# Designs tried in a protein design run: designed miniproteins, single chains, continued (2). Part 16

Each design is a single chain, and the fold is of that chain. pLDDT is the mean over its residues in the fold that is shown.

## One batch from the design tools (miniprotein)

Design m4531
Fold by ESMFold2-Fast:
Structure m4531 (fold): chain A 112 residues (1-112)
Amino acid sequence: SMIEEIRELGKKAIEAVERGDVEALKEQLDKILDIARKGSVEAQKEALREVYRIYETALRKGDLESAKAAAEAMLEIGKILLKNSETLDELLYAIGAILRGIGNLLDLELSE
């Protein structure tokens, strides 16, 4: 299942953040994005949930580089969701994801 693969990649990404391995984190994020680009809306929503969890973990650790990478991935997933939106609810969800990604990137820039 794409959803199970996304969850496993999310777990590995969090483990990378916990050990301070930003390069390993970026590799897991790229894999999540590849699955999201090929996947269903449900897979894209799961990818967004996992990336948000990664972002929160990075912030909790004060790892701004990892947090920035995760926020960029959130924005990218939001764009994928926007392109695939067929209903008003899907469109609003996608817009929300994009705004959260942008807001997170702005917060990180302002904290530097």
Scores: mean pLDDT 84

Design m4532
Fold by ESMFold2-Fast:
Structure m4532 (fold): chain A 89 residues (1-89)
Amino acid sequence: SMSTQLEREVLLGMARIIYGLAKKFGPTPKLLERLTELYQQAILLSPSKEEAQEILNEGKQMISDLSTDEKLKQQLIQKLEQAYQQALS
């Protein structure tokens, strides 16, 4: 619906703002967790598998770019993959 699309766009907008600020001023684990939560919600609000996959790929790229902690990176990416699988159900 138009309402769901707006909610998704707001979540993505917030995530992209957080990414930009983290990239410029330095990421923290809490910001990475917040970024991941926003992408998880956006994935779950996706109306199609294709759109959910695009959001998943964006989130994975942003987390990978910001995080130097391999274990944290893998845990956060796994949370996004789980949200994607739930969206397909």
Scores: mean pLDDT 88

Design m4533
Fold by ESMFold2-Fast:
Structure m4533 (fold): chain A 91 residues (1-91)
Amino acid sequence: SAEEAHELALKGAVYHGLGLLYYEEGERTDSEERLELYEKAIEYYKKAKELYEKALELKPPEELVEPIKKLLKESKEKIEELKKKIEELKK
């Protein structure tokens, strides 16, 4: 339903915010903790991605589709960015 899709998108937004929090903390640190912070960020962005994808599967109203697709795209881009940063830190 539209209500279920909206609820999933809101849960996704919460995890998206947690991903951003850990990403920003990782950007602010030069210690070994940076790797752990980026790994936590990617975990939360992945949870957000899954929730946004589930929300879209419920065929929400068009007015919800475009905002959810934008958030999904942003979460996917952050996952790929963080994977590259994590690989560089492991060298």
Scores: mean pLDDT 87

Design m4534
Fold by ESMFold2-Fast:
Structure m4534 (fold): chain A 88 residues (1-88)
Amino acid sequence: SVEKEKEEIERLYETTVRSIRELVEEAKKSDPNTQRLLLGIAAGLARMVKAILKLIYPKFEPEVQELAEKVMKELDELIDELEALEKK
């Protein structure tokens, strides 16, 4: 169902964001080399989830496509934030 598909995409996004936030928290407590590694892993996770959504979203119903596009934009913002943190 459309409702179940939306819930699954929302849960995927929430789980992804939570994992990224946890990695960022650990990175802040770590030495510079470990910090770069953890931030790189976090960015990689966001890129992987975005790539999966980009591959499959055209196959969804229009309402689910709209949600997937919104999630992909939010993931792009997270990637930009993580890249900015890595440069500091």
Scores: mean pLDDT 86

Design m4535
Fold by ESMFold2-Fast:
Structure m4535 (fold): chain A 74 residues (1-74)
Amino acid sequence: SVEELLEELARLAREAGLTPEEILALPSQDAFVLAVATRLGGEAARRARELVERIMEEAGLSFAEIRERLAELL
């Protein structure tokens, strides 16, 4: 489900040490993936990209909407 994908993405953001404020300040999906890559490495960044793309496809959410929901879960 989309909620399960968002919860997995939130877990990954927490592991990366991203705060709600940092998440809300990210201008794009690519900026989010880069932040994950910088903190957790390329494998985690690949998973972050996959999760964001699946949420967009399955729920029709924009990255701005994903960002808001993600910040609420942190």
Scores: mean pLDDT 88

Design m4536
Fold by ESMFold2-Fast:
Structure m4536 (fold): chain A 64 residues (1-64)
Amino acid sequence: MKPEVIEAAARALRDVMARHSLTPEQVQRLLEEARKIAEELYKQGKTPEEIYDEVRKRLEAEVA
């Protein structure tokens, strides 16, 4: 996986963490979910920007 894809997923997780009061356990779970989503989107040929948007959207749904 390209470094920019990993960075996009990490940035999405950081933005979600900034908006919500999450426990370390929740952060660990979301980190695993973000990696899984980013890997699948990368296989589909999505750009880092598209990966950021989709990962953020799905993680927001997990904490809402």
Scores: mean pLDDT 81

Design m4537
Fold by ESMFold2-Fast:
Structure m4537 (fold): chain A 72 residues (1-72)
Amino acid sequence: MTRAERVRREVERLAEKLGLTPEQAIDYVRKLREEAATDPEAYDRLLALAKEVGMEITRGELEVIRQFREKE
């Protein structure tokens, strides 16, 4: 299974959970990810969203993304 296929399935699950289209879900997560670098509330929301998807690995992946933005 490719990483792209896995990400697509996660996006579809998020869209279903949030009642959004897949495109809207991607935009929502992207916005939260950007805000999470400076807003602790946004960071908590991002982590909660990862947990809602039901994947421990997803939470770790989101933390890596946040660390990358802070490093810059």
Scores: mean pLDDT 63

Design m4538
Fold by ESMFold2-Fast:
Structure m4538 (fold): chain A 55 residues (1-55)
Amino acid sequence: SMEQEKKKLEEKRKEIIEEVEKEYGKGSPKAKLFIEATDGIAEMHLWVLEQEARK
């Protein structure tokens, strides 16, 4: 399930990149900021899943 969740987050990241590039323009500072924030959220989500798997 952890590998599946990681795959889902990767696919969602691609969708978010496409959406922010559409709204703010490719390589724009705003697009880069949103992509960076999304990566941080994905890392936190995976960390939570890993912690739950240990219980």
Scores: mean pLDDT 76

Design m4539
Fold by ESMFold2-Fast:
Structure m4539 (fold): chain A 66 residues (1-66)
Amino acid sequence: SPEELARKAAEDLRNGVVTPEGSKALELAGRADPEEATRIVRDMVEGKISLEEAAKRLGELVRKAL
């Protein structure tokens, strides 16, 4: 699901790893809105937003791309 893919991407960003599922979620989010996807990733890495907020916002973009 879009929510599961987005959660995986947020977990990957938190843990500094890359999984196929997380990579796919970031690709889909970038296709829907590259500027917003980049901002979400930056804010997450910089600790400006929580994992839960990042997963929610990425999930909205993944859903738009599907």
Scores: mean pLDDT 85

Design m4540
Fold by ESMFold2-Fast:
Structure m4540 (fold): chain A 80 residues (1-80)
Amino acid sequence: MSVREQIDQLVDQVEAAIRARDRAGAHALLEQLRGLIRASDLPEDVKGRALQLVGRAEDAIDAGDDAAALRYLDELRRVV
């Protein structure tokens, strides 16, 4: 499985957690996603942008803005 495929799977799981209103699960999955991105062989500029989008998604979840969180996760899929 490629890094992109692993990111897509984790993003799918985060989206499912958001739709289920499982904030704790979404946070745990976002932390796994951060770890995967940091450990990956992606270019440093891509890693930086991806980590910024993960942070924005987390902030949106904490604010209760599920629509914004889903938009940031969609942008993440396009960056990696």
Scores: mean pLDDT 87

Design m4541
Fold by ESMFold2-Fast:
Structure m4541 (fold): chain A 87 residues (1-87)
Amino acid sequence: MEKIREELKELLQALAERLRAAGFDPASVDEIVARIEKYAEKLDEETQKEMVKRLREILADPDLDAQLARLGELLHYMEKKIAEKEK
């Protein structure tokens, strides 16, 4: 778990930096990062691995619009997993 959590933190920091560089409001970026971190804490190891994979794909995409679409898909995926676990 330690390695996956550290990978998640590094990827989230890289995502935050990239979004801020693209002109997004820092407070909104910080809120998104905090939300992803909170969701990750509630999710199992396999779901966290999927999040790491998706974050790497987002960061590898040179197209900002595609990055935002993938980020939206990731947030939706995480929300579904949380809802399944809590219901």
Scores: mean pLDDT 78

Design m4542
Fold by ESMFold2-Fast:
Order: C-alpha cells, then structure tokens, then sequence
Structure m4542 (fold): chain A 91 residues (1-91)
C-alpha cells in the first residue's frame, strides 16, 4: 500500500512539474502538507486517520492545484500546440 501511494505521489508530482514547473509543484505539496497538519492538530483524529491524512496531504495538495489551475495551463499548452496536433492529424 505505501509503495503504491509513493508511486501515485511521484506520478502526480511529475504531472504537476510538467504542467506548472518544479517550484509550483513544491509549493502545492507544501500547502497540502500544511493543511493536513493543521486539520490533524485542530480535530485530533485517531492516530490511523491522522497518519493517513498527513501521508495523503502532499498528494491532495498537488491534486487540488492541478484541479484549480490545470485547465488553464492545459488549455494554454493545447492552444500553443494545436498547430502541431492539427498537422499530425492531417497525416
């Protein structure tokens, strides 16, 4: 399970870096981690729930960033690469 979570985290991180760059990806991870930590400290959930929240925090931060900004960044990239895709489709 932990190995699969790390693999998922790496994949999401790579996509975030590809779309937004390394600095933005790191910021999103840190925001997710901070938010998870704040929620754990305020709600004081059972240890298992707290550990899961802290483990998933960075991934959720990246996912939230991509959900909020990916459509704009992806649309911009697609618009810039539209000519290349159109050329390939003609072949």
Amino acid sequence: MEEAEERARELVREKAIELAGEEEARRAEEEGRERARELVEKSKPPKEVAEEALRLGPILGLAAYLSKHASEEVRKELEEREEELLEEARK
Scores: mean pLDDT 64

Design m4543
Fold by ESMFold2-Fast:
Structure m4543 (fold): chain A 110 residues (1-110)
Amino acid sequence: SKQVDELLKKGREKVEQAAKILEEMGKLEPDSRKGLLEASKNLLDAAEEAAKDKTRQSLIRFGAAGGVAMITASVTSISSGKEEVKKLTDELSKLLSEAEKLFEEAVKLS
């Protein structure tokens, strides 16, 4: 439906923003860059599958990818000690929470 397509589009936009945050964190903390870019790729792949499949299982996989991204970002933030990296980690958390809610609503309406 048009409503489901709009929710999926908004969810993907939030995930794309989250991926850019992970990339930006990798530029600030080069030693963490490989892990952050791998987390970003896995997050984007999981979001595409959630949007395609519209199933509880694909949504759970998206949540797992988001969890890995948050752990990677949090470890990077703790190791960095920089306020800028902490702010990016907080923004990442917010974007992933918003994306999960949008995909959850899309799955419920599908």
Scores: mean pLDDT 89

Design m4544
Fold by ESMFold2-Fast:
Structure m4544 (fold): chain A 58 residues (1-58)
Amino acid sequence: GVLEGALRHDLGLSDEELAELRALVEAGRYDEAIAWLQRRYGLSPAQARGAVEALRAS
């Protein structure tokens, strides 16, 4: 979706990294997805949560 394009463009996520993030979200592993975004891309807790919530909604 539009948000997945924004994650690729703004954060530089590869297709493989986006697939890994999506797999965590689809498995309900939201805290792990949030922590992964924070560690890999330096996102704040609020930014990482927002990205996961928006990806879950798509």
Scores: mean pLDDT 76

Design m4545
Fold by ESMFold2-Fast:
Structure m4545 (fold): chain A 88 residues (1-88)
Amino acid sequence: SLDEKIRERINEFVEELEKQVAELKKQADTLDPNNPNVQKARELIDEANKLITETKKASETDPQKALELVAEAYGKLIEAKNYILEAK
């Protein structure tokens, strides 16, 4: 069904988001933890991780909501990448 195909795509997005979270955490761990840009990046990574958890829950009952949460998580990770870049 269409919902099953959407769920498969959501699972692919979740895997990519989780990989990005892991990579950004690794990058942040190499930087000065007292740098405000590093602190802001960590907050955004944590927010993205919460959205990923919500996406997994929503994908079972509301695939459209899960897609919206995926988009929000990507937005948070883009912001986190920018803060990490400024901290380098």
Scores: mean pLDDT 88

Design m4546
Fold by ESMFold2-Fast:
Structure m4546 (fold): chain A 86 residues (1-86)
Amino acid sequence: ERERLAEELAELIREQARRRGVPEEVAELLAELARAEVLGDEEAYEEAVERLRALPEEQVRAGLAALREALRENPELAERLARLAE
């Protein structure tokens, strides 16, 4: 269920970013990046990476911190993602 994993991860990233005051644009791009990664959508992944590179580094770092917390608080989801990487 790659699509469900992608949507669960995207929503968790948005939730953690919102709780930490990360700008919505950064949160949405990180959610899109994670979703594209899980689904193997190379075009969407490339687009998200290019848009993230255009943003201030401090904002991107805050977004990455939110992503790390989302995975830390949801170890089952992190485990499911690790299995897909094998």
Scores: mean pLDDT 76

Design m4547
Fold by ESMFold2-Fast:
Formats: C-alpha cells, structure tokens, sequence
Structure m4547 (fold): chain A 53 residues (1-53)
C-alpha cells in the first residue's frame, strides 16, 4: 500500500487524473504518504489508495 502509492506518485506514466485523485485522498506526495503511514498506519494508506483508484 505505502510502496504502491509512492510508486504511482513517482511514475511519470501515471495519469494526471490518478495523481489528482491521490492528492484528494491525502496521498498527494511521498511526504504525505509517509506521514499517514507513520501516524495512522498502512491500512489507512491502503484504503485511501483504493478509493483514489
């Protein structure tokens, strides 16, 4: 989940619509993903990623 979200953010082939959906889910940057993972856990990152995709 965390690594999957970071991969999508760093992949230049990821559509802008997916990146915008990740940003809306609070996963708009590697820093945001790491913050959520550290504070609320990987399960929350997974749920937000699933909703964004």
Amino acid sequence: ARDEAIKLLNDPNTPQSVKDALKTAGLGSVEDVNRIDTRVGESVVSIRLKKAL
Scores: mean pLDDT 73

Design m4548
Fold by ESMFold2-Fast:
Structure m4548 (fold): chain A 70 residues (1-70)
Amino acid sequence: MSEEEKLELIEEAERELVREVVTKGVVLSPDEGRERLVELTVEIARRRGYSEEEIEELKRFTEEVLKNGE
């Protein structure tokens, strides 16, 4: 999985998170928001047929991006 593919999956997960917050009226803490974004990114990757090994790498990448985005 390329860095470009990882970023695209994160962007799709961000769109899904925004949709979930808007439609359900959920208020998330910053920590809860980060955890949910990681979960959504993993779910999208599984749906697209990525391997469990690639998904673990994507999870670590997503956590690192979120840590550096502060």
Scores: mean pLDDT 79

Design m4549
Fold by ESMFold2-Fast:
Structure m4549 (fold): chain A 87 residues (1-87)
Amino acid sequence: MEELIKKAKEYLEQARKALEAGDVRGAITYLGYAVDLLEKIKESELVKEARKLIDEAQRMPDDDPRARELVEKAISLVEKALEEIEK
């Protein structure tokens, strides 16, 4: 469990760095990895919502500003899910 949480945090950090560099596609990829790991830990409404946002952003062109907004919201949801898992 803790190993999966640690790996999810690493992917979340990579997603933030990608987003800061303007790499929305990279951020989507890393967030997807983080959500995949969190889904294996337990069912969470926050994780489910983050998955939905990631799937929506993935269908958008790289130049769509909405893709960035969805990714930023998904990052926030994944952060909250990690806080709830860790207490």
Scores: mean pLDDT 82

Design m4550
Fold by ESMFold2-Fast:
Structure m4550 (fold): chain A 64 residues (1-64)
Amino acid sequence: SEEVRKLTIETMRRLADIVDDYIAQLKQARKTLSDEQFAAANKQLQAETQAQVAALNKEFQAKL
């Protein structure tokens, strides 16, 4: 349906925003941290980003 199409496009746009935020934070961490500190920071950022993606997916499924 058109409603599902619009919801999908909006969800994909929000997903792109989440990815862009992750990349920005990752770049900032890389500039300031040692390799070991960066690895730890990246694991935390990945967990936070995965939680945001999971929340978005749950919202998307609820609206279908």
Scores: mean pLDDT 89

Design m4551
Fold by ESMFold2-Fast:
Structure m4551 (fold): chain A 61 residues (1-61)
Amino acid sequence: SKEEEKKKLELEYRRRVHAVARRIDDENNGVWTADALARFQAEVDRIRAEYEKKLKEIESK
């Protein structure tokens, strides 16, 4: 169903955001500089755009 697809998509989005946070935290030894935060925000914005695109595709069916 569309509702199940949406729930799966939300879970994927959450997992991807958490994965980015962990990677940046690991790469910077837990130090969140302005550059690290900017990289995190840029990657999250990209993931969010992909999420929104897929969500529209599900809703248009």
Scores: mean pLDDT 84

Design m4552
Fold by ESMFold2-Fast:
Structure m4552 (fold): chain A 107 residues (1-107)
Amino acid sequence: DLLEKILTPVSAEEMRAKGAEFTARLDAATSEEERIEIITEANIEEILMAVSAAKTKEEALEILEKAEEEAREVIELGKRTGDEALVRYGERVLKFVEELKKVLEEL
């Protein structure tokens, strides 16, 4: 499933449509936990779209390395501030990036 998504690049129009959908969902969210979940899903989709648009495996891995670094920074911030939702967000993104890296390595 991940491999199929990687091999299907999304258009700029589709990226804008997905962005608008996440913005609308975020506006409708009534709790911080709902907002974090939507932001998590949006970030995962953005990473997928960026990787699928990459012209080389090396470019895709660079995108994932940056996402991994950012996720680790978010986890660290969450631990420092006692924000468990932020830690969960970063851990979920980190796990997704690790799984996607494995798929790319086995290509």
Scores: mean pLDDT 79

Design m4553
Fold by ESMFold2-Fast:
Parts: structure tokens; C-alpha cells; sequence
Structure m4553 (fold): chain A 97 residues (1-97)
């Protein structure tokens, strides 16, 4: 019963992860301007299926949303390195050939 919803959540999480990693890269390169920030907000809203109006009604500003996205991007980058190490260890257990 929950299997289909769980798969849809994973697909959305993967898409969100890609957007957040791109945001992190743009920030580190000093390429993150106001126009790009707006584009990232729109992409995130599209992925999560929520409107900007819903966030505004909840009292969440664009600035607060961006801060949250930047923090999530940092967490995703840390998890990527940990995942890469686990994948390499898994391959090492099988054999390095």
C-alpha cells in the first residue's frame, strides 16, 4: 500500500538532491546571484509540489527558504562522500579487479 508512495518519495528526493548539489556548486564558485537563487526556489517548489504562495501564507520568506536549501545542500555533500566511501568498501569486499 505504501510502496508506490515510497518510490515516488525516493524519486523526488533524488531530484531534490541533484538540485541542492548544483546550488552548492554555484555557491562555492561565486556564481549564485539573485536570478539563480529564484530559479533554484522555483525548481525546488516544482519537485516538492508546493507553490510559493503556500510558503508565503505559512510566513516563510524566500530568504528563509534559501537558507534552508543551502543548509540541506551542505548535508547532501557530506552524505555523498560517505556514500562514495561505502561503495568503495563494498567493491573492496568483492575484489578490486
Amino acid sequence: DAEKKRLERRERAEKLKEVLLELKKKKENGELDEKMKEEFIERVLEIVGKTREEFEKAGITDEELLETLEKLADEVEENKEEFEEELENGLDLIHPS
Scores: mean pLDDT 65

Design m4554
Fold by ESMFold2-Fast:
Structure m4554 (fold): chain A 91 residues (1-91)
Amino acid sequence: MRLQRVTIRALDPEAARAARPRVGDRVRITNLKTGVVLEGIVTRVEDDTTLTVLVAGEGLEVGDEVRVEVYDARGRLLGTFEGVVTGVEDV
């Protein structure tokens, strides 16, 4: 399985803060342009608005607008926000 490290900056900082993402939380990322859905795990939270996530698979490019759904380790939805992909690196 191909893994990518993806960095996402929130377009709505208030929604991102309300979700209160933590390292180890699960994310579902939907590419708003292509409709591709990827699942991953939060590996870094910077300030209050930028997440780095490890995702399984491909389908995100720098500049893509995404919808991010944040879930805790038990699968509870913490919040949803829109963001922009600012970094993509192969692992």
Scores: mean pLDDT 85

Design m4555
Fold by ESMFold2-Fast:
Structure m4555 (fold): chain A 91 residues (1-91)
Amino acid sequence: MPMADEDIERAVKAATEAVKAADKEGLPRAIGGALLAIGADAQLRFTGDWEGAGRDLEAAAEVMEESGVGEEGRRAAEELRRAAERLRERA
């Protein structure tokens, strides 16, 4: 369903915004979270593994929360969890 794809696109976009907003302290975690989100999107697109993608998006949300990037990091974590929930509802 296009809505699940939109949730993932929104989460990836939020994660990249968190990377842009990150200072030196938050940057490694923000990059890690963004890469996990991008990997989850690729996994879903190429394999159809929505369970694996959902787990990776949840892991990305945790890493993003740990980044301490502030508002952008919190927003990214929220969008990543929303995308993970949408994928689990479709499994």
Scores: mean pLDDT 80

Design m4556
Fold by ESMFold2-Fast:
Structure m4556 (fold): chain A 85 residues (1-85)
Amino acid sequence: SMEELIKLLKEARENRTTDKEKAIASLQKAVELGRRLLEAKKEEYERNKDSLSDTEAQKMRIEVRAFEIHVEMLEEELKRFEKEG
């Protein structure tokens, strides 16, 4: 869920300076959850696209792309954090 994603991101940030292993673990879980939520959004778009108006389809495409960018940013943050070990 989005709530669980937000919780994991908060845990990663809170532990960044005090417990790097815990911060990395929380961020890894956030990336995994983000990827699953992104795939769910893509599947929802594919299921509904033929029944949506052009405007509704465009809005869903924008939402999917915005979330894809957020997941990519989290993956890059994790990669940087792991290199800072």
Scores: mean pLDDT 84

Design m4557
Fold by ESMFold2-Fast:
Structure m4557 (fold): chain A 88 residues (1-88)
Amino acid sequence: MKVTDVKLEGSGTSVKVTVTASEDGTLIVTVYADGKLVGGGAVDVVNGKGELTVHGLEPGTHKITVVVRNPGGTETYTKEAEVTLPEE
């Protein structure tokens, strides 16, 4: 399995992580905001896409780092992006 893209979308105090991969299977996703662990878990990829949402983030601009690995650890994909979350 090869991870081809990771997309980040802010919504309220949440960030949706969409992983695109070359084949179906399970990926292990770890999400950091400003260098702190904020979420993650096992994500099932079906028809090339898997999703995970991280909830309970603070409003403002965060540097989000997503690390995606297969369970065997042979594939690793890292994406960094800034995400701005609205004030409530």
Scores: mean pLDDT 80

Design m4558
Fold by ESMFold2-Fast:
Structure m4558 (fold): chain A 89 residues (1-89)
Amino acid sequence: MMRKLTITVSVQDKETGEVLASGTKEVEVKDIEEASEEATKLAKELLEKAGVKPEDAKINLYVGGLSDEERKEVAEGVGKRLGAEVTAM
């Protein structure tokens, strides 16, 4: 059965802590891997919009509809895919 999730991502500058870009999307996913893929797509779009490299950014990730453990797993998946610092909120 597919799960309906709300993914919110904010991209902060590592040096200043300023929020450079943020976005939210609603997705239907079959598993946590698909949730990580969708979160990675949104994070990449926001990094491009902000004009910042993944290494120079802190990414804050919130996924509504997941447990704390599942949110950590998604954040880890995004961090590995982007090579960026990702914090689960």
Scores: mean pLDDT 84

Design m4559
Fold by ESMFold2-Fast:
Structure m4559 (fold): chain A 99 residues (1-99)
Amino acid sequence: MIPSVAERLAAVVPRLVELAKQEGLDPTVYPILALTGLTPEAVDRVLAGQPVPESEREAVEANKARGLTPEQVRDALLAAGVDPETAERIARAFERAYA
């Protein structure tokens, strides 16, 4: 059987967190990009009520087309060891960007 998109992401997100740490980046950089199509900076801008940057719109739409919910994004980040506050913040940005 083929695993669901959510199951595949739950397996991949911890590796993305470790890769970001190995490269000296914020551990959320690669998970955010893979799950939402947003950069960490775009997450902050969207939460401040600013529109999704034009350069990121195609990536955002592609990730929306995968059928992920904000709850699945949050849960995948929590499973990867991202703190609850950061995981919720990213899930809210995903919800707002995809409204």
Scores: mean pLDDT 73

Design m4560
Fold by ESMFold2-Fast:
Structure m4560 (fold): chain A 87 residues (1-87)
Amino acid sequence: GEEYARKAREALEAGDLEGALLYATQAFNAGNVEEAAEIFREIVERHPDSPLAAGALYQLSRALEKLGKREEAEEALKRSEELLKKL
């Protein structure tokens, strides 16, 4: 799990948003939910206008739901849906 989170951070620092989202999603699937949520949040904060930001917000909502943060998860999902409407 930790290796995917590390690769996601390396991809994000290199400007590889697709790789960052992919590796963070793998970290989430491997059970590294908290660290994956932080990486998804960082993708959105650094690159809010990216087409990948909607995908990152959707994955963030799923991670927050698993962490019991239902209100934050609903906010992330709504933001994802709003970005998709603007594309």
Scores: mean pLDDT 84

Design m4561
Fold by ESMFold2-Fast:
Structure m4561 (fold): chain A 66 residues (1-66)
Amino acid sequence: ALSAEQVDLAMQAVAEATKSLTSTEYDPKIEKRIKLAMTKALELVREGETDVAKMAEKLRPIVEEE
């Protein structure tokens, strides 16, 4: 199981990757992308990644649909 610290790193990476998204309107597509990014972040942390910025760079294309 992932530790609380590993989950926190994944959450920080998702937050950094999503900072360019405007939160003014609910969009189901954006929510789906955020969930996919979280899944990928948890996978990266499980693989031993601890660099939030590096994880965020890998998540950004998922979040931004590109």
Scores: mean pLDDT 74

Design m4562
Fold by ESMFold2-Fast:
Structure m4562 (fold): chain A 91 residues (1-91)
Amino acid sequence: AVVFEEEVVLTGDKGKKLTIRRVRNIDAPLATAGTTYAPGEAFRIPANHRAVVEADGDTFTLFYVPGWAYQLVDQAATVLSVEPFDASKMP
């Protein structure tokens, strides 16, 4: 099941914008490096991981959120990397 919660505009490292929705979609696929997701598609970040995605020639970092998926609104995004990230060990 998908429940729309919030639409958010992210700013990338080069100042480009990416619009995403956070949705409760436990059936969304896990993000995998080298995969491109189209507008309207959703993906999940694996537990204790972060993903770097490319959209509109800019990069955006997305973090694991329990029970939530990221849905693209108006742009395609390509997953560049999915790497371990432990919030309890942040500097």
Scores: mean pLDDT 77

Design m4563
Fold by ESMFold2-Fast:
Structure m4563 (fold): chain A 84 residues (1-84)
Amino acid sequence: MKKIALIIGKSTRKASQEEAVNLVKNATAKGFEVTVYATKDANPALIEELKKYGAKVVTVDTVAEAIEQAKKDKPLTIVVKGGD
């Protein structure tokens, strides 16, 4: 099974939010397993939309924690949207 990790932080520009939605829609449609690692401060509406398109969501405290958790799942790629 091919896995993709998507990390969503607090500050995400509208264009980056649209890219995140399109990434999840396209990857899930092609049979990829998408896991979204969202910080507690991430936009809840974006997270709900990503869940609607089939993403598994994991809540984390920081982008750094998200990256460490994503690495353990051995995804093909890690995509970061937002986060300082």
Scores: mean pLDDT 79

Design m4564
Fold by ESMFold2-Fast:
Structure m4564 (fold): chain A 73 residues (1-73)
Amino acid sequence: MVEELKKKLKEAMEALMNGDYDKALELLGVPVQDTEEANRDAVTQAIAKILKEIAELEGIPSEEIRGYGNSVK
């Protein structure tokens, strides 16, 4: 599972280096947007989400990621 997420991240970064935002979004499982700026924002958000999922799967506590709420709810 973690390996799949890391693989997707690497492939998406390679697509970005080639200037293929559309491919990067497809690799990250995000729908392509109408503008390059929107695509860049979507890619950034998808990368952040994948990094969070990797951290959760590896057992990294969310407390280090600044997740203050109302305690338990």
Scores: mean pLDDT 68

Design m4565
Fold by ESMFold2-Fast:
Structure m4565 (fold): chain A 84 residues (1-84)
Amino acid sequence: MLEEALERQLALLDENEAPESLRESVERLFRLIAGDEEELEELAKKWGVPLEEVRKRAEVLREAVELLLNGASIEEIEEVLAKA
């Protein structure tokens, strides 16, 4: 479950003394990835960006989550997130 995966990742970030900003980024990642098509459309309207951009960002965020799950460095995760 995404909720369980999120808690596990936040625990790992705490264990590695990651900054609070990274924790918030991880939470945003899980919300975007967990959202259905309608939720992504709603976010696109609220953020004032095209739906295609939100979808692409969600794909980049999913890649960042895969890196987190595989124990990637904070630098690698930030580099991927910079593409979003």
Scores: mean pLDDT 68

